# Designs tried in a protein design run: designed miniproteins, single chains, continued (4). Part 61

Each design is a single chain, and the fold is of that chain. pLDDT is the mean over its residues in the fold that is shown.

## One batch from the design tools (miniprotein)

Design m14093
Fold by ESMFold2-Fast:
Structure m14093 (fold): chain A 87 residues (1-87)
Amino acid sequence: SLEELEKEAKKLADELLEILSEVDPERAKKYRERLEEAFKNKDYKEFERIVEEMVLHLYLHHPELAEEVLEIAKRIKEIMDKIYELL
């Protein structure tokens, strides 16, 4: 269902935010606020764009976290693609 996909995407985004919060808590707080707003507005494209920004930031500034971050990002993309198929 769409609700189950939304819940899983939010859970995975929260995992990315947890990783980011360990290295950059101020940036994590700002991304959390942006993600919550996009999710509240059902703006799935904006949600995906924000996730991509977080992933790129972590990849460029914390390459030691790249493997874990990219795995979560891949799972989010798979869920987002399923959400778009339902719209």
Scores: mean pLDDT 86

Design m14094
Fold by ESMFold2-Fast:
Structure m14094 (fold): chain A 91 residues (1-91)
Amino acid sequence: SVEGGMEAAIVTIEAAAELGIISKEEAEKAKEAIREGAERYLAAKTREEQEAVARETEEAVREVDEKIQEAFEKDPEKREALLKKFAEYRK
């Protein structure tokens, strides 16, 4: 679901900030983009509009996503910490 996807993304961003992968400012901006994207997606009247909103949201958080992916590839401990946090909130 859109809400479930939004919650998962927010948990991931918060975990990344706690682990020092991204700044708190970057995390807050990314969470805002995700929440706004989810609202716009749900308000969209056509599938084309929904796809456009999804692309815009992905672009808005792309830099944060890249930093998170790079950190997990380089540091297995950070990846384990994220998975633990995910298990607590997404189980």
Scores: mean pLDDT 79

Design m14095
Fold by ESMFold2-Fast:
Structure m14095 (fold): chain A 65 residues (1-65)
Amino acid sequence: DVSRKSAVMILAVAMGVKGYIEKVEFRDNTVILYVDTEEKKKLAEEEAKRLAELFPEFKFEVKLK
């Protein structure tokens, strides 16, 4: 259940970031957010910090595409 709730929330956030996130990858307890610019990376890292506070059981990473 926690995994399902987290996945839905993560997808909703990714879709809601108005194209800042190019791709989301989920690996066990790690969520990887892909962006195509350094500016978008900063924005995605701020969102990743918020997600980590809400879901401390998951690790969030931001990577340039």
Scores: mean pLDDT 70

Design m14096
Fold by ESMFold2-Fast:
Structure m14096 (fold): chain A 96 residues (1-96)
Amino acid sequence: MQWVYAAFVGLTSTVELSPEQIAKLVDEFVAKLEALPEVTHVSVEHIDGSRYRLTIFAPTEQQLEEAVEAAFSLAKQMTELKAELLFRSRGASYLL
């Protein structure tokens, strides 16, 4: 059975921005993560206001750890955003 690793990351704005500005920052953040060779896919869910949930998918546990570390590094560079690790999981199914 093929295993896929996933991490759930909460993303929020640290400043009061328009919804369009927050969406643009989230899109930039996701694009930078998906450019990493360790990342298979990133899914994005808008929770409310300035709060988003990202699901980062990677083919191995090591690559997932590298992707999570990269996500926190990107959040530090994008000072308007705060990233928080919510949960890690391992699934047996292919992800679209």
Scores: mean pLDDT 77

Design m14097
Fold by ESMFold2-Fast:
Structure m14097 (fold): chain A 102 residues (1-102)
Amino acid sequence: KKEELRIEIDTLAALAILRYVTGKTPYHEEALKIAEEAPNDFARNAVLAVFYVGDRLGVPEEGLEAAKEIVRYGKEHPDDEDGILEKTQEAIRRIEELARER
């Protein structure tokens, strides 16, 4: 289950980068800037993953807010990969709920 979530995060992060090079939105530059502040590669991929979900569901600002929360947590707890996974999963669920209300 945790391994599946890690693969999903890496896949979503890769899709965010692919979207940036093939048809970026104004929010992609801000997302990449937030990702550069991440303390490690895993936190960076989590940042890009939550942004991608928000962008694809038409709520990019919610994706950016989730990305900032993940960076903040990652900087305070750089070795807590499980905590980053939990924050990422919760952020994705919250973004999906917000997108359904629009």
Scores: mean pLDDT 81

Design m14098
Fold by ESMFold2-Fast:
Structure m14098 (fold): chain A 86 residues (1-86)
Amino acid sequence: EERRRRLREEMERVVAEGQKKIDEYLSQALEYANKAREYEKLSKIDPEFEKLAKQYREKAQQYVDKMVDVAVETGRRVRELEAEIA
């Protein structure tokens, strides 16, 4: 009973930490994606802005990749804890 309770509490912490990091990275990805979209619109007037649009798209993708990595690692840890509870 006590061991199962501690494992469930650990699982809750792992999920909460993972979700917090995912939310932080998602927020950054959306910010950079929005900037990229703005510069892409400006690039129709001045081609120099296409370089900025590309840079911000690449930064947005980096944060999406970090978010995916956190989700995968969180899922792995949750599955390990579930196996220990079962």
Scores: mean pLDDT 86

Design m14099
Fold by ESMFold2-Fast:
Structure m14099 (fold): chain A 111 residues (1-111)
Amino acid sequence: SKEAEKLLLRFLTTALAINGEIYLTIRRSRDEEMRRQLEQLLAEFNRIVQQMVSAARNRDIEAMRQKREEMVNTLDEIITLVSTVDPDMAQRLAVLRKRFQEIADELIKAL
């Protein structure tokens, strides 16, 4: 549907915003281990996002629900890690995470 396509675009643009904030945290980090962990978690987040895009295009509601939970868990791990070095960034990521979850839930309803 046109509404599902519009929500999918909002989903992807929000994922890009999340990526941008995490990349800034990685670039500013002086802790090599934290940078490595954030890079691994960001790669996992982007893998889940790609799987959700595929599921949405295929109208696979069950896959979307499962991947939505995995996405939320991965973002919560990223936010927890970021909060130890940049609490202001962690707060911005928490706002984006809530928005992203709401868009994902609306997208699932529109399928």
Scores: mean pLDDT 88

Design m14100
Fold by ESMFold2-Fast:
Structure m14100 (fold): chain A 72 residues (1-72)
Amino acid sequence: MRERVAELVVRLGELLHQILKVGDKETQLKAKKIASEALEQMRTASDEEAVEILEKAVEELQKLLDEALKKN
């Protein structure tokens, strides 16, 4: 479980980094909000809950990255 959490945290950071490079100001703010909310929710979550929170955040960031790449 902890290994899966660590993997998802790394992926979340990689997606955020890419969005910050290619996204407009609005997309960057949305991505930062998604990432910060997920990390805040994780602080009080079990490992199982953290996986669900992070997988949802990763999915949302992937959608934002795909949209940013289409927009540019």
Scores: mean pLDDT 82

Design m14101
Fold by ESMFold2-Fast:
Structure m14101 (fold): chain A 74 residues (1-74)
Amino acid sequence: DAERRLAELALGMVEAALETRDKEELAKKIKELLRAAGASEEQAEEMAEKTAEYLLSLSREELEEARRELLRYL
């Protein structure tokens, strides 16, 4: 189902943000996740940078809460 795949993608991105707070490393990990989900190289690159900036604006506590909510949805 599309909803489960989207939740798995979001979980991967949140977990990446919990592992690294370096923008370049986080953007690279997000790009790889987006590519695995079927995004083009160009789309993944643009989306990864913006997504990394957003995730880096969140506290560790907010990321942990997002992870718990996504795990319930899966």
Scores: mean pLDDT 83

Design m14102
Fold by ESMFold2-Fast:
Structure m14102 (fold): chain A 90 residues (1-90)
Amino acid sequence: MTAEELAENFEQIREELAKVFGVRTESLEELIEALLRAVAETLGVSVEEVREAFEDEEKAEELAKRKGIDLENIRELAKSYEELKKLAEE
């Protein structure tokens, strides 16, 4: 994990979010999985840890502190995750 790799992953996720505004609901589930996996790979943690961090602010703070990452970056990803989950639900 480097700051450059994290920034690149955020940029890729942002591009996928832009595509979502023009794509169907089925693509949202794939985007959610891609988001969780990309963050997990970047941080060298499990997908489960990333999901916990996105759903719980205390877990987000712990992960940011352990990996030396800006908490705001994790919060931004968590917000995107929640927005995608809402769009995927029917």
Scores: mean pLDDT 69

Design m14103
Fold by ESMFold2-Fast:
Structure m14103 (fold): chain A 70 residues (1-70)
Amino acid sequence: MKSEVEVRLELDANGQPVVVLRGEFGSMDVESARKAAEWLLEHAERLGMTPEQLAAVRAFADGLVAYAEE
């Protein structure tokens, strides 16, 4: 992703999903937020996350889109 906002999804030492955001996040438009949300969910599935971890990532993704809609 070559935007001013970079999104990274990792598992910490406790197996918890950690989302790292870099760049000018406050300037993110709704379309960019939706694409980031789609990427997060697809990437989480590729990492083999549990349904519980996927629910946490989905909640974050929904919040990201809502934040950009303000």
Scores: mean pLDDT 66

Design m14104
Fold by ESMFold2-Fast:
Structure m14104 (fold): chain A 73 residues (1-73)
Amino acid sequence: RVEELARRIIEAAEAGDLEALVRAAAELGALLDGQDLEEALKAIREAAEKDAEAVAEAARAAAELTLAVLAAE
């Protein structure tokens, strides 16, 4: 679920696997915001095309924050 997706984002970012990172981030975003997966995937993919490194760093930071919030609950 949310924790598993957050871990996948961190692992993909560390591995430099942008495709896996974009997919995991889209799934997490769709789950948290109640958005359609395809719409979330499109938005993240478009952002990654402009600045892949910034998107990877932001996704990793968001995933780490998500895990920290879950641990505090």
Scores: mean pLDDT 73

Design m14105
Fold by ESMFold2-Fast:
Structure m14105 (fold): chain A 85 residues (1-85)
Amino acid sequence: MATGRVTVEGEDAESAKRAAEIAQTAALNVPGVKRATAEVDPEKKIGTVTIEADSPEAAQNAVDVATRAALMAGKAGIAKSATGE
């Protein structure tokens, strides 16, 4: 299995949570993704989505799709990092 991570930053805790949920949903719609888990740090206004996929290509595609979905939703101001393995 390959693992990817998407980190999103919100203007507030609710925005970070919403952005993480949008990223999680987008990742789960990518073929080859087995699991996506969203975690939110309300004090830092950061959401993290951990993606488990059956291939590195699926993990990278899911990271890209999830990052774009969160940004386009207008609730995440900045995606600080996205990594795929």
Scores: mean pLDDT 74

Design m14106
Fold by ESMFold2-Fast:
Structure m14106 (fold): chain A 107 residues (1-107)
Amino acid sequence: SEGKKLFLLELVNATLDDKATLRFMILYHLGELTLETARELVREALEKNFDSKGEEIAANLDELARWLERAGYSPEVVEAVRQLAESIRAGNKEAALEALDRLFDLL
């Protein structure tokens, strides 16, 4: 539960949208954070920053995947984060959004 919320915070932080991170933290502290609201925050932030910050976002997600692997997260979740990073780095927005949906389906 707590570890999942921290993982979701790291996903939001990876998108480099301070407003999305602030909204996440507010919902978290109010006990109103859901997987759906977290997914929407990550999706909107990714869409906003895709063209301008894609390489940095992909690098952040690769680092997150490495930490998740070391922390003993499931290989499916780790691979989903890596596939999201790869799609972003490739500049394929459609594939990146599909990879994001697949990741959240595992959570």
Scores: mean pLDDT 87

Design m14107
Fold by ESMFold2-Fast:
Structure m14107 (fold): chain A 81 residues (1-81)
Amino acid sequence: MREAAESVRAVVVKVYFDSKEAQEEATKAYNEISGLEVPASELKSGRKFVVIAPTREQLEEAVEALKKYASKLEVLRELSL
C-alpha cells in the first residue's frame, strides 16, 4: 500500500540510429516490451525520447532493447527508484 506506486516509471533517452531500418526495428521491439504502440517517427535519430512501461522490469527491458538496435543510446534522465 505505501510507496509501491509513487516512483515514476520513465527514462529520458537520446537514441541514435544508422538507418531507418534500425529505427523501425527498435520501435517494434520497444512496443512489444512496453505494450505501447509508438510510431517510428517518435524515435528519430538524435532526438530525445521518453521510455515508459507498465512495470520497472519492462522499463529496463525496453531500454535494453533500444540499446540493442541503436548505434548510440544516452540515458539523460532516470525517473526510477
Scores: mean pLDDT 74

Design m14108
Fold by ESMFold2-Fast:
Structure m14108 (fold): chain A 68 residues (1-68)
Amino acid sequence: SMKEMHERIIKEIEEGLEFTKETTSNPEIAEEYAKKVKELVKEEVNPDELQEAGAEKVQELLDEYEKK
């Protein structure tokens, strides 16, 4: 279901945040980045598109989230 798809993506973002918080000098910035990325996923990505290219799109967003 769409809810399960969204939960998976959010979980991956949260796991990325946890990793970044442990490796970065500025955990507050990492938290802000994760929040913005989660908002982008919620508002920018259509559910149908998530099913087709979800992994690729999420990977690109996660890469940007790790960038400071």
Scores: mean pLDDT 60

Design m14109
Fold by ESMFold2-Fast:
Structure m14109 (fold): chain A 105 residues (1-105)
Amino acid sequence: KEEKLQQARQLIEQGRYDEAIAILEEILKEDPNNYEAKLLLAYAYFQKGEFKKAKELLYEIINDPNAPDSIKGEAYHVLAFYYRMRGELEEADYYLRLGNELLKK
């Protein structure tokens, strides 16, 4: 839902990740193809340090043929940032390039 999605974005901006996650999970229960909500959910898990859950969601987005290129590009950038934080620079650059290619317009 548009209103719930906007509320989740505001909660993320405020660092209120647990509350955002609860709303995003509600959105995805009603509309599992809401890729924006799925991306925000991955980002919220990432910010909480729940990297396994975040990566699982990001790979779901990237491997979904119905996900928009704009959303996949952002998902690749989040993965690139994760690998850079781990010092895995070749992996980080690989995902950064993929994201840039999809977001390049």
Scores: mean pLDDT 85

Design m14110
Fold by ESMFold2-Fast:
Structure m14110 (fold): chain A 69 residues (1-69)
Amino acid sequence: DLSAEEIANMSDDEAVNYLSSLSKEEQITKLTELSEINPEKAKTIFNELVKSGKLPITPELKEIVNKLY
């Protein structure tokens, strides 16, 4: 069980691999928390999860994306 601050201190690859192991709801929660601490890293991880097909585009996810872009 890693905090958003711990995830922010991981490499992007490690953070993507960790988040990929979580449920979709946990991924959204952790990405939201991470975006408040490090929006650039949250954007990078979000893009990688979407590209890999691990995270579907939902209305909640679009709201997060709009805040990052």
Scores: mean pLDDT 75

Design m14111
Fold by ESMFold2-Fast:
Structure m14111 (fold): chain A 63 residues (1-63)
Amino acid sequence: GEAFEAAIREIEAEIGEEAASKILAVVQEKGIENTTPRELAEAAGISEATASRILRRLREAYA
């Protein structure tokens, strides 16, 4: 939905398009409910704290 697309654009602005693309690939492969902050942190090369915040935002925007 629109909220999810807006969240993705905000994430791209924060961590860059390459890192955001890696996050989307993991979420698409595993599903948003089965994705962990650790997996996103490892895939995107970001901190687990940042990954946790991003995952929470994506889950809230997913309708």
Scores: mean pLDDT 81

Design m14112
Fold by ESMFold2-Fast:
Structure m14112 (fold): chain A 105 residues (1-105)
Amino acid sequence: SHMMEERRRKAERLHRMLEEGAPVEEIIAFLDEEPDVRLWVQAGVAALRRLYEGRDVERAERILDYTIERLREAGREEEAELLERARDLILAGRAPEEIEEELER
């Protein structure tokens, strides 16, 4: 469907922005115009991975803070809580296997 193709193109663009080190302000501006909650979650998950890897930590933290807050504002408490819990586990130095197990719950 046209909606699925648009979502895929937006997901691909978001992925490229995250991988190429686009400024946080550009990523936030992209997400601000995006109504698809799945893309907010995608950005949060990508930021969690970057935080876990110790890559672009400041940028990753800002993206996470933004996506968690926006999910809560949209009434997506379960997704927001999942991202926040994963962040807490990463910051506590939990093993990758433990973080993955928590995310699968």
Scores: mean pLDDT 80

Design m14113
Fold by ESMFold2-Fast:
Structure m14113 (fold): chain A 82 residues (1-82)
Amino acid sequence: SLEERREERERVNRETARVLRLIGDMLDAYARALRTGDLEGAREELERVLEEAEEAGLPESVLEDLRRTAEELLREVEEKLA
């Protein structure tokens, strides 16, 4: 029905906003690690963001994309601090 389509669009919009906020948090952790040299702090913050994403009930495909992004950011920090 039209009401079901509206509810789905609102849910997708809320999920999109949450994903963008989580990506922002990951990028902030990455930038902070590069400034401070704190690789362990970056890992902990990225793990916190992924936990928040799982608790928010985001789709598994989105969770997989976020996990890959976190892993790539952590690798980049490790390489730049070496």
Scores: mean pLDDT 84

Design m14114
Fold by ESMFold2-Fast:
Structure m14114 (fold): chain A 61 residues (1-61)
Amino acid sequence: SAVDIVDEAIREAGDAGSGALVGAGRLIAQGLTPEEAAEAVLASPLASDGARAAAEFVRRS
């Protein structure tokens, strides 16, 4: 799932902010919209508060 890609990127990076950004980038590279990638970050249990704030901004834009 999209959330699993974000969670895996966070585990690989060892950082809940940069890893969430990498995960979102992977989803966009796979053909998801920025809004769809942002929803995956918001649904991730591992994403940082900063990553969630950025995703919320994208989702509302």
Scores: mean pLDDT 85

Design m14115
Fold by ESMFold2-Fast:
Structure m14115 (fold): chain A 97 residues (1-97)
Amino acid sequence: SLESKIASELTAAAILLVGLSLEAPEEAQPKIEEAMRLLLEAARAFEEGDYEKAIEKLEEAIRLLRELAEEFPEIRETAEAAAEELEEAKEYIEELK
């Protein structure tokens, strides 16, 4: 189901964000923490059926992950992978509308 796919992509992104937090330099940590917060807010909005809010929060998290990938070469691949998972989750949520 689309709901199962969304949950899978959000879970994959969460795992990648944990990995990012472990490998990233201290300067990257505030943006990683903000991306994690936005992911949790998106997941909550999705569970509440607020698809517009979920998409908005995912777009904000994707922006931060793209900025992290640009600023920190050592975490670039993981940050880009996390952003891709969130883009897929966003596309599935848009299909539910």
Scores: mean pLDDT 89

Design m14116
Fold by ESMFold2-Fast:
Structure m14116 (fold): chain A 73 residues (1-73)
Amino acid sequence: APPTPSAAEVLQLAAEASALRAEAERRGDHEAAKVLDEGLTQGEEYLKQGNLREAAEVLREAIRRAREIMERR
């Protein structure tokens, strides 16, 4: 199993998700923006709880799904 992600790695993923959300919003991709917004909200809650692994997993999944949605456009 991979090592538990650091807080810095989680923050890096949150920054990537936030940037991608801004891009989706600029393109009018409401579906991708919603996925990223939900992922960022859930990731922030896990980070506040110290659940770094779950925070990273939620953010990575949101980024992956949003990219797939944006690829269709």
Scores: mean pLDDT 83

Design m14117
Fold by ESMFold2-Fast:
Structure m14117 (fold): chain A 68 residues (1-68)
Amino acid sequence: MSVEEILAEAVERVKPYLSPEELASFEKMLRATAESLLARGLSMEQVRDALENMVDWYIKEVLEEKEK
């Protein structure tokens, strides 16, 4: 599993909710987060878990709330 695969899956999950510009910003944020976690010595599996939890939270608390 690569960082690129994790990011591609995350982007596909949020794609219906975001504009192309917002998608690009979101991908940059996730990439920076993944690189930061890897630099701290986390495994690729731990990074995947962290990003998946972040995407789940973002959809529920930010994207669904933003349609208010």
Scores: mean pLDDT 78

Design m14118
Fold by ESMFold2-Fast:
Structure m14118 (fold): chain A 74 residues (1-74)
Amino acid sequence: DEARRYLERARKHLEEGNYVEAINDAAKAYQLALATPEGDQELADEARRIISEANSKLIDGEGVARAPALGDRG
């Protein structure tokens, strides 16, 4: 579950706005998924998706104010 572990971390970082960490972990998940003899294409696809989104946020979304939904619990 190496690739999956990095994928989960990448998702968390993406959600928290840690785009650089999300890209780093997703990249590792992608490499690990493809390095396995079985070739986890699903995990690789998920990792690629996270990398794409995080990268887009860093480059295209640079300086974009984050406006999350209504407050959680107040």
Scores: mean pLDDT 72

Design m14119
Fold by ESMFold2-Fast:
Structure m14119 (fold): chain A 76 residues (1-76)
Amino acid sequence: MEQFQQKLEELRALLEKAKKDKSLTDEERKQISQLRQELLDLALSLQSDPQAYKQAVEQIEELLKLGNEVLKLLSA
């Protein structure tokens, strides 16, 4: 679970930085995609624990909302 929380915070930090800077580099886009995939893979490893899996999915969905906000700001 520690690895999952660490990757969540890394993704959140990148998205918040992009929101403040109103810019996102190709390298940062790749890092965001990689972290999202790693979070999904970690969530899948929790499938044997339905409660942990549900919590992981909910946290990922919250970050996707932040990602959508960042995309709206960058498109403005």
Scores: mean pLDDT 77

Design m14120
Fold by ESMFold2-Fast:
Structure m14120 (fold): chain A 55 residues (1-55)
Amino acid sequence: ASNQDTLAIELALLDQPAETIKMAQQYLEAHPAQAADLIQKLRADPSQAIALLSG
């Protein structure tokens, strides 16, 4: 993922644990085509991060 995608995730998950942010970054590295969709979903509801990243 780009630096912009990394920053967007950190901002979307500002109040989440560092481990959750790391999981999101690793997910984007594995699934770069999903970056925009994931960032949009995380911005809409950061509390769903674990569910979204775990599949």
Scores: mean pLDDT 74

Design m14121
Fold by ESMFold2-Fast:
Structure m14121 (fold): chain A 73 residues (1-73)
Amino acid sequence: MKEILEQVREKARELAEELLAKDPNISLTELFRAVVPKVLQYAESLDPNLSPTQKAAVRTLTALVAQELILER
């Protein structure tokens, strides 16, 4: 699980930074809506047996990364 969360954080940051570079005025809501499905798909590709609690952790981590990047602008 630790290795998956580390990879998820890196993927979330990568995708969020890519979208912010493409659209610097993107809102937090738009960024979150674009990034979360892709990060969840990535996490499920690493472990297809993720529990609902683990999927919730992935979503929460993705939201935190998106918030951090918006606050850094």
Scores: mean pLDDT 80

Design m14122
Fold by ESMFold2-Fast:
Structure m14122 (fold): chain A 79 residues (1-79)
Amino acid sequence: HMTEEELKILEETFRLYDEDGDGTIPKDKLPVALYDFFAKLGRRPTLEELQQLTAEADKDGDGTIDFDEFKEVVKKYLE
């Protein structure tokens, strides 16, 4: 269960890396975006954890991550 504040931070982090405002971020930016989000929650994921989460997000093969995919990856780490 994500709090309203955690969801707000998630949305703000996603928008920061969605430089074009098209609703997606490049896959190569996913580790940095995840690190930034978790750091704001007081967590420090390792490079290994970030690599695993990025690999799990690579299901569509188009090289971009939308907000729903970003949220799913975050939930997997928090569970």
Scores: mean pLDDT 77

Design m14123
Fold by ESMFold2-Fast:
Structure m14123 (fold): chain A 86 residues (1-86)
Amino acid sequence: MVVVGAGEKGIELARKYGAEAIADVSEEKGREAAEELGIEYLGDLAGAVDAAREGKIDKIIAVSEETAELIRKQLKALGVEAEVEA
């Protein structure tokens, strides 16, 4: 399971759900959050989508419905199956 968004809400969601990885368009924010949580940084949204495509993750939690819609659109375009929640 991956959380997309490395702000306060993303860190809270990662702790709540026991995320294995985090993704954020800001490499600095993403790496800092990953270090704080002791999990992997997968890069931006594309990194999270690629991890799902490789079968490394089955579920993505987005910090907002807008972010969730962007992820669902990319997954659909690539023919990748993963659960997406906001």
Scores: mean pLDDT 84

Design m14124
Fold by ESMFold2-Fast:
Structure m14124 (fold): chain A 72 residues (1-72)
Amino acid sequence: GAAALAAFYARAAELAEGEEAAFYAELARRAAAGDAEGLAALILERVAAEDPAAVTPEVREAVRAHVAALVA
């Protein structure tokens, strides 16, 4: 559920440094809000920045579906 996912990302932010800590903190905030669409968008944006070819329509739908299930 949203609370468990938010707690997971919040802990990841505490263990990380710099830009990684900020990234996990933002994932935790979106998860706590139950914002599955915003959470998926942030994850996909980071993947696209590293490898745009990896972000196909199939991958976008799979990530959105998976994140929605984790937030539910």
Scores: mean pLDDT 85

Design m14125
Fold by ESMFold2-Fast:
Structure m14125 (fold): chain A 113 residues (1-113)
Amino acid sequence: MSEEETERRIDDILTEGALKALEAISKGDLEKAKEIVLEAMRRALEILAEHYGLSKEQLEEIFKEVEPKAEEVADEAAQLYENGESILDVFHFLLQKMGEIVLEAKRKMKELA
């Protein structure tokens, strides 16, 4: 997979994840929103791990560090929505924070590769 194809696939996963998480948040389902964000993060990290040639064990170690950060993003997004932030602003928050987590994980993966 090319670097350009990898980036596009990750962007698609994060965008779809953010939209689905936002829908769950709008319905008051925080547990579902957390599940969606975690699933999107796992899928993005699996693509990155394949690109950098990481082992399943290395991927699982990185995901353990990502899991609490992903849950915090969902919690913060839900709080922003409850506090009256626009759907668009909450969506951008989700995309930005999920992207930051992926970028941090990518840097760690590159060091291990």
Scores: mean pLDDT 87

Design m14126
Fold by ESMFold2-Fast:
Structure m14126 (fold): chain A 88 residues (1-88)
Amino acid sequence: SEKEEELREKLATLEKDIDGTKEYILNNPDLPLSVLEEILERLHQEKTMLDQLRKITPASLQGEVDKVEAKLDELIKLVEERIKEKKE
């Protein structure tokens, strides 16, 4: 269905942003605290959007949502650890 294809494209776009953001953080160990805090705010907004997307996603695609959510949660944890290191 057109809606299923649109959902798949939205999930793929979000996954690509998550993967790219993780690579950027890993390649730039000395990112300023302000940049890390801006990234964290964006990731929390993406988590809210993913929660809304989950509510309209059919059961057949829930596994794809779960995979993106797991990647997003891992990235949020990575950014939180980087922020903690900068404050210590």
Scores: mean pLDDT 87

Design m14127
Fold by ESMFold2-Fast:
Structure m14127 (fold): chain A 62 residues (1-62)
Amino acid sequence: ANTVERVASHDLGVSVATLRRYVRRYRAATGEERERVIREFAELTGISEEAARNALEAMLAD
């Protein structure tokens, strides 16, 4: 299936399971913990924190 998770997994070079873990953490997180999840995801994937936030929010909306 052409889900946002599969596209992001391919583009960012991480597994769907890893994406789901970060989306779950992001969904549950508020304030500082949310910013931490974004930073960890950006570090893991090599993208900017802005791109990481946008990717996590897109996957959360799907």
Scores: mean pLDDT 76

